# Designed miniproteins, single chains, continued (4), part 83

Each design is a single chain, and the fold is of that chain. pLDDT is the mean over its residues in the fold that is shown.

## One batch from the design tools (miniprotein)

Design m14863
Fold by ESMFold2-Fast:
Structure m14863 (fold): chain A 61 residues (1-61)
Amino acid sequence: SRSEVEKKVKELEELAKTLPKDEQEEVLDQLKFLKKLYDEGRVTPEQVIATIEQMKEELEK
């Protein structure tokens, strides 16, 4: 759902704030691009959520 996408976006933005500046900028740029694709209807909510979860997992390593 759209509300779940918004929740996942916010979770990733908060996580990004804990990262070194270079990693933070990269994550936020990727998130901005993903949000653009979602707003243009080029990806589904499920694809957005899956991509954010993958990004979060990569940041834990």
Scores: mean pLDDT 80

Design m14864
Fold by ESMFold2-Fast:
Structure m14864 (fold): chain A 80 residues (1-80)
Amino acid sequence: SEVVEEFKKLLDESAEILKERMKTRSKEKSLEDVEYFKELAKDAIKTLAKAYKLSEEEVKELEKHLEKLIKELEEEVEKL
């Protein structure tokens, strides 16, 4: 799905911005940024699923992709 692939790319780009911000932010602020990103992304997936009538498989793919990105971001924060 083009919508799924474009949204995955947006999530990837957002995660890279957060990683760059970690270089100049405290560990506490970085954790806060990751939590905000997670909350906003979950809501965005729900909105996208409704708007584009995404299949259960497409929604699951986006949720798994987000979980992977969040885990990677949390691991990067722990290294600060």
Scores: mean pLDDT 87

Design m14865
Fold by ESMFold2-Fast:
Structure m14865 (fold): chain A 117 residues (1-117)
Amino acid sequence: MKKLTKEQLDELVELIEEALKESNGDPLAAFKKLREKMKERGYSKDEEDIALTLLGAVLRAINLAKQIKDEKEFEEAVREIARRTLDYLRETKGYELSPEAEEHLIEKVVEIVKKYR
């Protein structure tokens, strides 16, 4: 299975953020827009499944973040959701990131959730 570079992760994060922005908080519209963008960029079905799984984690984190008033607790909760999602992808798809790429992705997820919560 493929490993994502930091550059590929940045591109996936950009596509996720664009899908969220264009969907105005509609989860079904966000998933549809992300699929369309991934197809246009020539990504594989496995890469699409990874991106959709990450979008699902971001949407879940945004909903949970609205209930958490403390910024540190919020950031910790979002990081745990991101880590658990990466564990799920490793277990179900056999997909692994380098430790540096994993931490980079986790921090990007925190940034997105802060913008769209």
Scores: mean pLDDT 78

Design m14866
Fold by ESMFold2-Fast:
Structure m14866 (fold): chain A 85 residues (1-85)
Amino acid sequence: NVVEGGRLAREGGIRAAKAGSEKKDSGTAGLGVAGAGEGSLSEKDPSTPPEDVRSGGRGAELAGKRAGDEEARRLGREAERLGAA
């Protein structure tokens, strides 16, 4: 089962990450939050250019992902500040 195999591999990775986080819970909590924010980028805008454009847009997609990642992190930080206000 590919799905079960993939999930087991993810669980292994999650457990390893969890063990690392537990050892430095207070210090590395921020990095965990940043990672969660990155996950959100996976589904940010389905309206963005489709896969049809990837043949010539590989570099653009990487640049877009980077810009989106950086922007999402900034927006997340701003949202937290605004929410705290």
Scores: mean pLDDT 47

Design m14867
Fold by ESMFold2-Fast:
Structure m14867 (fold): chain A 72 residues (1-72)
Amino acid sequence: GPLLLELAKEYARELLLQGIEELAKKYGKEVEVEVEILDEFHARVTLKIDGKEYVFEGPILEILPKVEELLS
């Protein structure tokens, strides 16, 4: 139902935010992060590092690996 969908979106947002914060800490980077959940399976993540902006949009499960590639 609608409540379950809203909870799933909030959970996905928190997972992405926490995962990105952990990756930033792991690689010693200072990052400003914004997470937008587009639907059940897709998100947009905006990262700002040293005045440069990077946008990742696509399947939620693919975002953290791509962010790690950028930060490593």
Scores: mean pLDDT 83

Design m14868
Fold by ESMFold2-Fast:
Formats: structure tokens, C-alpha cells, sequence
Structure m14868 (fold): chain A 91 residues (1-91)
């Protein structure tokens, strides 16, 4: 779980940086990788409210990136980062 949460957190942080730099293709790729990591954690039984909320926020951010709402996507990714940081502190 800690490894998956750390991996998802790093991918979300990289996605935020890429989006802020205008590299939307990289931001999408990184956000999709974060989604896969969080989905895998849930499937392996690490199904907590924090993991589910982070996944939901990442999925919404992916939609915003696809729609060209970069500011909205960054806001959602920042919320996902905060939830993942909290989940790591509570381990």
C-alpha cells in the first residue's frame, strides 16, 4: 500500500508540473498512470475512502485535461495530492 500510494503521489505531482508547464500530453500520460496505480491498489484490497477519493479526483482531472480545462485539471490533481499525502501520514 505505501509503495502504491508513494507511486501515485509522485505521478500526480509530475502531472501537475507537466500541466503547469503546458505539456498536456505528458500530464495526461502521468495522470492515467496514477489512475492505474490507484485502481490496482483497490483491486489488491487496499480499498480505503482516501484511495477511492484520490482515484475519483484523478479521473475527473483526466476528463478536464481531455476537454482543455487545464486550470480545472490542476485544481483536481492538487486535491488528489493532498488526499494521497494524508493517506500516507495515516499509515
Amino acid sequence: LETELLSALNLVEEAIRSAEEGDIKSALTLARKAREVLRRAIRRGHDTPEVREALKLVEKAIKKLEEGDIKGAIELLRKAREILEKALREL
Scores: mean pLDDT 87

Design m14869
Fold by ESMFold2-Fast:
Structure m14869 (fold): chain A 74 residues (1-74)
Amino acid sequence: SLKREAVRKLVAADIAYVAGDFETAIELYKEAANLAKQAGDEEIVKLALDRMKKLGEEHPDYKEKIEKAIKEVE
């Protein structure tokens, strides 16, 4: 299901984030948010967007990429 795939991508994004692979984490959070949006799961959309915003606050070098990713989902 789209919801299960969204959760899988969200978990993969969290793993990439903890591993310091911020580029991969951002792409996976964006994929998770898009799949969750298609599934109508607003909670997972919000969670993925909040994770990306936190990443941008902790790692400002990624802010522009994150802002573009969030706009693509919204």
Scores: mean pLDDT 88

Design m14870
Fold by ESMFold2-Fast:
Structure m14870 (fold): chain A 70 residues (1-70)
Amino acid sequence: MEPAPAEALLTWPPEKQRALLSEMAGVDLSDAPGELAARALVLVFGRGLPVPEALVEAGLMTPEQAATLP
């Protein structure tokens, strides 16, 4: 039985999820709500969205803010 990568990430501690998302986005998201950080990770690994688009869909950034990501 093989859990999808996104499902495996949801078993991680919230602080580790935020750390991974911060690393992927190239910005500090340590203050992000855990629910929104987990949602963004599911959108990246489950839906295949680019990190900027996943952050917008999760409600962590506006499209304008995401366009300035490194």
Scores: mean pLDDT 75

Design m14871
Fold by ESMFold2-Fast:
Structure m14871 (fold): chain A 93 residues (1-93)
Amino acid sequence: MLSEEEKKIQDAAIGYVEFLKKNFEERIKDEKAREEFTKLSEETIAKIKAAKSIEEIKKILDEFFEKLKEIPSISDEEVEDMKEFFELVLERV
């Protein structure tokens, strides 16, 4: 069972992936890339909800960002910006 502080980090991680899904899904013009992004985001949210530790959440997010780099409509630079912004979000929780 996660502590109250760990649960805040979990909720922040879920909220961030949901934010990315809502904002980036609309910007991806390629239908296949959009579907892959949507599916990956939903699978990532489900995994974060099932996570038992902060270390597990970090691993799930690292895998998420690496898979985002494989989507043709998302640049590696955009993924690095997303990762940096998430680190700032975690510092404020």
Scores: mean pLDDT 79

Design m14872
Fold by ESMFold2-Fast:
Structure m14872 (fold): chain A 95 residues (1-95)
Amino acid sequence: EREELIDKMVEILEKSEEENKEEIDKAREKLIEKLREEGVPEEFIETAEKEKPLIYRISEAYILLKEGEITVEEAIEIIKKSKREVIEELLDLAE
């Protein structure tokens, strides 16, 4: 059941991203621009632009980095995670 739920959530996210691609891309670009203005390390910005991760993941990594809880390298690893890995982590937090 868990794997089937994860697979369905990944499919729903992919369909949602396809249907709302322009809106999602625009929102991500605005977030990245804001982070650049706030002086977030360029390596983080470049990785976010290249990988185009879920907006939630960019926000999570930024908050942890800003609070000094993680390193730049750890923040980059967070935004490099696949959609499946993000969904698995979100389900673990919800359970």
Scores: mean pLDDT 75

Design m14873
Fold by ESMFold2-Fast:
Formats: C-alpha cells, structure tokens, sequence
Structure m14873 (fold): chain A 104 residues (1-104)
C-alpha cells in the first residue's frame, strides 16, 4: 500500500540521517538550544528529501527542492507536498508541506 511504502521510506531515510539526529540531541544536552534546533530542522529537511528520493522522485527535481531549501524559499514546501501527494496520497502531501514550512 502507499502507507506501507511511505513508512518503509521514512524508516530508511531516518537511518541514513541518524548521525545528524544524534548530534542535535547532544547539543540539546549541552544546553545549546538554538544550535540544536537549527541542526534538528536541517536534519528533518535532509530526511524529507531522502524519503522523496526513496519514493522515486527524479534527481533533477530533488536538486530543485534542495536549492529552494538553501534559499529558505517556501516553494520548497509546495513541491515536497505535491510529490508526496502524487506518490503516496494527498493527506501525506499536506503533512510533508507543513513539516518543510516549519523547518525553513
């Protein structure tokens, strides 16, 4: 099912970026709240891009999203939402869009 494909992609993406998540947790334990939040947001965006890659989004489209993220451009959220909706359903597109907006 679409949900099973998404869950598998999310699990694999999280594994590929687990070092960033651990470093953010270390910064939080050190009381470096602002640095921890920044790294957590950056890691979340990397995980979202990896989910899209694992779901079969073309590399050229991923590169466009990466440039929009680098520029803090809200259109990154719209593209992520669209590609997730096309692959796994509109409800997951809406969730992905919101996660990108909150992480920019």
Amino acid sequence: SARERLVAAEREAARRHEEGARRAEELLKEGKLEEAEKLAKETRLEVILEVLRLLGTPEEELEEIEELIKNKDKRAAELVGRFLAERVGEEFGEVGKKLVEESL
Scores: mean pLDDT 86

Design m14874
Fold by ESMFold2-Fast:
Structure m14874 (fold): chain A 62 residues (1-62)
Amino acid sequence: MEKALKEQKYRQEVEDINKKLAEEARKAAELQKENFSEGLKYGRNAGRKGIEQLKKLDDELE
């Protein structure tokens, strides 16, 4: 039963990270229109940070 509470917390954190990633992807797309290289780098860095945050949550769940 207590595991369900941790899973709910985990899902909420994942949703927050996904929302952040979607926003960062939108910003990266706008940057790519003006400076393709800079926008690409921005998107790549944002994605990497999101993956690291998800991995951290996974480690905490386990």
Scores: mean pLDDT 73

Design m14875
Fold by ESMFold2-Fast:
Structure m14875 (fold): chain A 59 residues (1-59)
Amino acid sequence: REKLIEELTKIPGVTKEMAEKLVEKFGENVRKAKPGDFLSVEGVTPEMAEKIYEYLKKL
């Protein structure tokens, strides 16, 4: 879980607090989530959701 928070925090615009919320909501399934799913997390914009999706797809 800590490793996943670290990976998410590497994404430009993703804060540690946002990464923690993403891991709380999705856990390991964050890698399978679609951009629309990330919009349910507070502070995530559509632009940010797409960046998160593209970053995780490269891992």
Scores: mean pLDDT 77

Design m14876
Fold by ESMFold2-Fast:
Structure m14876 (fold): chain A 75 residues (1-75)
Amino acid sequence: MAELEEKKKELMEAYKQAVEYIKQGNRDSAIEALKKAIELAEQAKEIARDLGDSESVRLMEGVIHTAEQYLKYLG
């Protein structure tokens, strides 16, 4: 349980940094932050799946999808 919350915290920070880089027009930093956010979301999704937390699995899938769409438009 604590591991999932830790990964969610890291994910939120990485995603927030990515959005800030996008707003600044820093495409390279935004792309790297989005890639890190996807990696953290995948890790959080696997932990949530192991815990049977279907709501967190769905949330992580949504984050991954959104980040992948941003990567497609930026890169």
Scores: mean pLDDT 84

Design m14877
Fold by ESMFold2-Fast:
Structure m14877 (fold): chain A 58 residues (1-58)
Amino acid sequence: DYIKELEKKAKTPEDIAHVRSLKSVADVAKVGYTKKDIQEGLRKLGKESHEKMEKLKK
């Protein structure tokens, strides 16, 4: 709900990018994954997030 409201209000590219990031995290949290899927997802998110941040900081 909250994420959908932000999507409707997001008009600038920066706001849209921020909402996309929040929606991705919220979708992983809200959908019913098994404990194993969540553990693997958290590990991948941590590593991928770090790698993507490193590339963006170039």
Scores: mean pLDDT 61

Design m14878
Fold by ESMFold2-Fast:
Structure m14878 (fold): chain A 90 residues (1-90)
Amino acid sequence: MTPQELADTVVEAFEAARQASRAVGLLDPATAPAVRARNDERIAEMAKLVQAAIATSQEATSEAGEKARELLEELRRELDAAQAALAAAA
């Protein structure tokens, strides 16, 4: 995995997190701040891990890439669930 591919994955995760938080906010405005805070923390932690890994080695960059992809998959599942719930509520 290249540093650019890793950076792109983190950006995709950030976008998925923002969209999921927005969808949750439409369903239940009271829970939206907590979901946003949780996802913002996860993205910030991942960004720090990615920066440290790229500065360290190719191996560390690859390991960080696996973790970033897992986070993206989790956030995409959260987004899909929120969008499905929003569609059902319409």
Scores: mean pLDDT 79

Design m14879
Fold by ESMFold2-Fast:
Structure m14879 (fold): chain A 87 residues (1-87)
Amino acid sequence: SAVEAALAEAERRNPDNYSAARILADAAVSEGRPDLAVRLVRLTTENEDPRAVTGAMLVYVGYKLEGRTEDGLLEAERILREAVERQ
């Protein structure tokens, strides 16, 4: 699948961010959003700032605890994209 291909690439290119990429991808797939999973994996893999990845994960967890998992994933995507654009 496109998700598994993106995760394999993430493991090779940025192993430090792989756990975050996997968690976000699994959550997005569970929400019926494999398109979002691929985008989250790519953005996490391309991110050079570990604080941005940690911040995105914390925001995702916060939304998930409120029962707003998809909203949390979309906010994580925004945070990760903005961080990549600032590189």
Scores: mean pLDDT 88

Design m14880
Fold by ESMFold2-Fast:
Structure m14880 (fold): chain A 61 residues (1-61)
Amino acid sequence: SFLEEFDERLREAVAAAKSVAEAVENMWDLFNEASKGASTEEQLKLADLMNEHIRELAAAS
């Protein structure tokens, strides 16, 4: 699904990143691209997934 593809891309971006800053930048870029043409409801779901990954990064630091 659209959300599953987005979640997978976030996981890949975090795994490939060499720093927390790079991971956040890559996640932000993915969020901006995925949000194009998305409904408000879809954008909120994308934001929830992104926030989950940011929380995981914060817990790892």
Scores: mean pLDDT 82

Design m14881
Fold by ESMFold2-Fast:
Structure m14881 (fold): chain A 87 residues (1-87)
Amino acid sequence: SMEEEYEKLKEEAIKRIEELVEEALKKIDNPEVQEKIKKMAENVKKLLEDMKKQAIENKVPVSHFRSSLESLVELFERELKELIEEA
C-alpha cells in the first residue's frame, strides 16, 4: 500500500538522520553543540512524522513524498555541517 511505502521511506530517512548525528557527535567535544545537534534531529524526526500524515491525508504520489524526504535530509545535512564548522 502507499501507506506502507510512506512508512518505509520515513524510516529510511530517520535512519540516515541518526547516522549523520552519530558521525557529527564523534567530531564535536562541545556539550552545548552536541545538545543542539540532538534537538535538531528530534525536530526533524517530528517533521517526518507530520509529512507522512500529510502524505496519507492528501494521497501524495510516492515519488513526490520520496523527493520531499530527500530534500529534508539534504537540508538537515547542510545545517549540521554549518553548525559543526561554527563550533
Scores: mean pLDDT 87

Design m14882
Fold by ESMFold2-Fast:
Structure m14882 (fold): chain A 66 residues (1-66)
Amino acid sequence: MAAEKKEVEELYRKTKEEYLKQGFSEKVAEIVGLNTAARYYRSLGRFEEAKKLYDEALKLAKEMAK
């Protein structure tokens, strides 16, 4: 269980870092990282944690669109 959380955290950070390296903005990299982590939680059957991350990414995306 602790290993799963470390994997999710590493995946989030790695995804964010890769998008920043490609020249995307910090906010875009964060949204992509959150969506990637949420998808991974969902694949583990952790639907509640996945939903929280999807909701956070959606909120951030809406704030950027205004």
Scores: mean pLDDT 79

Design m14883
Fold by ESMFold2-Fast:
Structure m14883 (fold): chain A 96 residues (1-96)
Amino acid sequence: MAPNTLEMYIEADDLETAARKGLEEAAKKFGLEIVERSAPRRLVDPRTGEEVVVLTAKAKDKNGVEYTLTAVARRDPENPKRYHVRVAITPLPKPS
């Protein structure tokens, strides 16, 4: 299945907090319960020097279908207290 994506602007103190809030909002929007969160990963784009935070979580819907949520947070260049967060939602295949 193609991943569903949600983009949002979040006011937060740091990139990790923005990624976490974006993940929670995406889970709420799609009716998912987060069951596991990974540690946040800080990455730097070697082309631009931009720092981003990637946060991954495992979630389940009401029918027990598992999903991976991946949040990518970056600074909003127009507002230093705002972050752009993109969350991709991918269903996990059932083990055969």
Scores: mean pLDDT 77

Design m14884
Fold by ESMFold2-Fast:
Structure m14884 (fold): chain A 85 residues (1-85)
Amino acid sequence: GSSGLLTIPPGTCTPGFLVSSSTPTLLTVRNLSSTPVALWSSALPKPVMIQPGAVLQVVLPPGSKFGFCNPSSKIGHVQYTLVPL
């Protein structure tokens, strides 16, 4: 597994992060921000909003990409963990 702590400037998106190519991966995200942050992924039909302080878990297929967008005027902070299944 891997983990990261990301700072997302106002009105910006992170680059895409690639998950394992061999197995599905459990992505766990905590929004540490005071404002909502959006999770996007090649495996999701549309971005998912993560409310302040909320935790989201999603299973991503092998070779998926994911990232985050901060639509707010404030700096965003997210913590994520990736666990191969």
Scores: mean pLDDT 85

Design m14885
Fold by ESMFold2-Fast:
Structure m14885 (fold): chain A 90 residues (1-90)
Amino acid sequence: AAEEAARAALEAGLLAARESSDAAAGAAGAIAGAGGLAAVEFTGDAEAAARSARAGALAALRAAARSSPPVEAARAAAEEALRGAEAARA
């Protein structure tokens, strides 16, 4: 029905707006997390937890980046920073 299509479109729009807002916060968190990496990586369990959290944040950024150019830029920066930190740890 047309009314169901209209409801779905409105709900999708509201979800997209919330996702965009959450994605921006997630992008900032991912970059900050990468920046704080050095202090965490020298402790085994904390390093593993930080890696898992960073991977989750990056996955969320990738999903949001498809519809948000600013989020895509933040995701690329966070991914590069994380890759550099992981390489330095090895």
Scores: mean pLDDT 52

Design m14886
Fold by ESMFold2-Fast:
Structure m14886 (fold): chain A 68 residues (1-68)
Amino acid sequence: GVDNALEAAMNLQLALKNGDVDAAIKAAKTLLNSLEDPDAKNLAADGIVESAKKFGLPEVAAASELLK
């Protein structure tokens, strides 16, 4: 649901800020799995990839591409 997506998005931002690759990948997976609309899921995945690259975490970006 939306609440699960919001919590996962907040956890993702915290993990990205802290450089925690494992926590960021877990949060990204939770966020993408909480979205049932394919357009919303694709947009969220692209946003995660962009944010991960901006934080210098290419492993998180690569993992998010695989979760599409």
Scores: mean pLDDT 80

Design m14887
Fold by ESMFold2-Fast:
Structure m14887 (fold): chain A 85 residues (1-85)
Amino acid sequence: YSATVLAYFDSAEKAEKLAERMREAAEELGAEVTVNVSGNTVMMVIRAESEETLQETVDRIVELAKEAGAKLVQVSEATPVALAQ
């Protein structure tokens, strides 16, 4: 399961602060997160073994972004690829 979260800030300092908090939150929830910071924009690619863990991680990241003063947060969730049974 995977999702991409894009957070936009009015300053690069706020973006960098969020990136660190997101890595910590993802580790606590058992999800893997790849964080890319470009100026005032943070892009996160989240991967989790379960849909529940993915959703909890996305929700936590969105909340952290809002707390950090994000101007806009966009979430794109990928439909799980059906594993051959």
Scores: mean pLDDT 73

Design m14888
Fold by ESMFold2-Fast:
Structure m14888 (fold): chain A 85 residues (1-85)
Amino acid sequence: SLEDKIKELEEKLRKLQAELDAINAQVMATNKANSQKAIKLGEERKKKLDEEKAIRDSQMTEDINKTLAEVKKRLEEIKKKLEEL
C-alpha cells in the first residue's frame, strides 16, 4: 500500500538523520580538540617571549647605568675646570 511505502521512507529518513547527527558530533569534537592545542601552544610561546623581554630589559638597564656613570664623571671634571677659572 501507499501508506506502507510512506512509513518505510520515514524510517529511512530517521536513520539517515541519526547518522548525520553522529557525524556532525564527531566533527565538532575534532574542531574543539584542535582549538585547545592552538591555545596551549600560544600560551607557551608567550611565556618564552616574556622571559626573553625581561632579560633584554635587564641588559638595557645595566647599559644605561654605565653610560650615566660615565656622563656624571665628565660633568664633575668640567665643573672642576670651571671653578678653577
Scores: mean pLDDT 77

Design m14889
Fold by ESMFold2-Fast:
Structure m14889 (fold): chain A 91 residues (1-91)
Amino acid sequence: SVDYEALARKFVEELIEAEKAGDERRVKVLVDDLKMWLTSTGKEAREALIKALKEYGHQLSEEVRERLKKAINEALASKEDKDAAIDALNS
């Protein structure tokens, strides 16, 4: 079975390191990858990503968090799922 929590944690850590390094190109790719994660995966994988964003998202700048919120709004259909993911970035 796939360890989605480990993959999600690694993904968010890579995004944080890309931003700290000033690698705007890598940040853009990872934001696009997050949108694909939310669009193309099942509930378990999405919940793992939301959990990782809640735990580590405070290390991202407001600018990158706003870009992630935009990606979340474009990827997820339900208001409940959008609100849960966006709230994770605000904690």
Scores: mean pLDDT 82

Design m14890
Fold by ESMFold2-Fast:
Structure m14890 (fold): chain A 100 residues (1-100)
Amino acid sequence: TSSETVTVEIDGVKIGVSPEMLKELQKRGVSSSDLQQIRDGKPPPKYQPLIVKVARESSKRKAREIIRELGMGKETAINTLAKDFPLLSEEEIEEIVEEL
């Protein structure tokens, strides 16, 4: 069994759910049967907000990693994150850059 990222669609947005995100969802109380529905590309409506939240948290972690590694200035960092992480709001992007 290979660990693979699964693509799910929530409110017309395609979200990549990594194996690490699936573990986080399980830790937050998503059942094994509901995790299987997510893997099958059929995220249960009751967990869709949580999936988006975990996806945003994963995006924030990756965004911080990228900006830290590249050593960008604030304006360049904001523009880069807005382009590469469409799940993040303008406010969330500003928070990430300020936390650098």
Scores: mean pLDDT 76

Design m14891
Fold by ESMFold2-Fast:
Order: structure tokens, then sequence, then C-alpha cells
Structure m14891 (fold): chain A 84 residues (1-84)
């Protein structure tokens, strides 16, 4: 599984989702509900485009994530795109 493209994509996506969860929790702790909502929307979109096998969609979400200041999550999304 880990050695398959699907396994590598799923692991990279899981890492991105964990990074999103950490950032969302931090935003909620600071009372920044708009940023937390935006992070959740990015995570939901990442799951959808990853399931569709759309590497360019994942890269677009990664670019948007990086612009919000979350390079760890963005890099994990790019790794997921490269595994497709």
Amino acid sequence: YIDTPEGRRDIALAIALIAFAVEMIDSLRKGDLETAKKIRELADRAIEVAQAGDPEGLREIADETEKLGYPVAANALRAAADAV
C-alpha cells in the first residue's frame, strides 16, 4: 500500500490534513473563526480533488494554502499531487 501511488498520495494527504487540523485548532484558540473556516474549506476541497485524482487541483489548493501562511500543509498537498 505505502509503495503504491495511491498509498503515497493517501499518506501525503493525511499529513496535510493533520497540518490543517493543527492550524485550525490554533486559529480557534485565538478566536479567529474566519481563518479556521477557510482552513476547513481547504481541507474539504483537498479531500475531494485527491479522490478525483486531480493533481493540478491539489497544486492549486496548495498555492492557496501557502498564501494563507501554512507552508507545511501546502508542501504536503504538493507531495500528494506528485504521487498521483
Scores: mean pLDDT 78

Design m14892
Fold by ESMFold2-Fast:
Structure m14892 (fold): chain A 88 residues (1-88)
Amino acid sequence: DTTAKKLQSQAKKTISQGGSEAELLSLAEQYKLLGNEAKDQKQYDQAFSYYDEAEKILSKINPPSKEAIKLSEDIGVEVLKIAVEKVT
């Protein structure tokens, strides 16, 4: 996926340059959307990978904003849904 590769490249550059909270939130939201899409396609390993990248980006927001906390919570719920579906 060209979009995922571009996003990964942009995320690495933004993090290395000390990107703004708005830039980090935007990158994390984009990874969350890619994770949701992969989950909907039952590509659970890929979905987990995208959610993990979103969480890593959110961890760079220090101290965590209300928006960063909410986005992290939303991602956590989606990860738990995958875990429950795999057990059932």
Scores: mean pLDDT 79

Design m14893
Fold by ESMFold2-Fast:
Structure m14893 (fold): chain A 90 residues (1-90)
Amino acid sequence: SDEIQALKQRALDGHRSALAGLKALLEERKPELSPEDYERAMAAIDALEARIAAFEAASFASMEELKEAMLALTAEGQRVGRILAELLFP
């Protein structure tokens, strides 16, 4: 239980830090974006934020279940990062 909670918290801290970085980068690059590209970037960030919130709200019965959820969250973070990279650095 304590080990699962500690690992979950470290994953949350990491993903929240990454999300904050993506938000900061989007605001810095906003003057160079079309309104449509800015909306698409915001939608991607909002989707990742919702996924992080879902991970925070979830309870995990085992370390294996937590690790599977962490891999899924990491994959979503990577997907959103790729969308932003394409939009911000064309």
Scores: mean pLDDT 89

Design m14894
Fold by ESMFold2-Fast:
Structure m14894 (fold): chain A 81 residues (1-81)
Amino acid sequence: ALLSEEELDKLEQRTYLEVEAALAAGDRAGAAAILRDFAATLRQHVPRERAIAVLRRMYEYYSKVDPELAAIIAEELARLE
């Protein structure tokens, strides 16, 4: 089943909070895994154009605050063909 816009918005917000919690704990590998799992969920349950829009917003955010995490999002964007 596809996620609704409300479900997607809640999932995106939860993902930011989970990434911040992992980074606060010094768990960069965990933060990366959270982002990859989020992108995998988008590929399975969200139309391609919407998944791209969400990942681009996350890329813009992390490009300013954590370029290493932004690079992971860029790799996941490249998988949406």
Scores: mean pLDDT 87

Design m14895
Fold by ESMFold2-Fast:
Structure m14895 (fold): chain A 98 residues (1-98)
Amino acid sequence: EKKEKILKEIEEYLEELLKDGVLSEEDKKEVLEIAKKILEEDRSQSELSRRLRELAKELGYTDEDVNKRLEDLEERGLSRRASLVLEISLLELALKRL
């Protein structure tokens, strides 16, 4: 999948969260910056999945929580790769604010 397409999927999702008052404009910008960096690394889907599970575990989430979250994102129309990159970016932001 082209990086631009994945970033667009993520940006559209974050725009919905911004409209719903779940995220600030600043949060949206930070998440997009993290997502861009992850995509520039050109990691495999399995590497992204591993990274997501490691981050989730540090924040107290189980593998079942991660699987459910990815399913919810894909039901909302995100590709698997966009869902992985988005969730990693959100969890990295959360970890930085601990």
Scores: mean pLDDT 84

Design m14896
Fold by ESMFold2-Fast:
Structure m14896 (fold): chain A 55 residues (1-55)
Amino acid sequence: SLSEREKLILKYTNYVNNAARPALSFGDYELAEEYKKKALDDLNVPEELRDEVLK
């Protein structure tokens, strides 16, 4: 079974793939960064994990 941390990383990855990837494909890096940050708040990612999932 996946740990809670691994489940959170998967949720974040899926969110970013669905929302930020189209922006990245068009070269809209600003919009992609906005979606990455929004995913942290939407998924209630703990502060200590935010730097890790943004890498």
Scores: mean pLDDT 76

Design m14897
Fold by ESMFold2-Fast:
Structure m14897 (fold): chain A 71 residues (1-71)
Amino acid sequence: MEEEREKLEKQLEKAEEAIRKAAEEGNTVTLMVGRADVEELREKAEELGIEEIAERARKLYETAQEVIDKL
């Protein structure tokens, strides 16, 4: 469980960086891909019962969607 959590947290951090950079560049395609990756991470975290990571992924998805909506 701890190992799975650490792996998901690391993947979430990478997704956060990718989405932030894509938002700064106005890269809609990369934002859409990042949003999809984050949705998969949310589903996996929910399945494993890791609510903290699932909630963080959900918020990141919303952030990416808000940026796309403004572009």
Scores: mean pLDDT 81

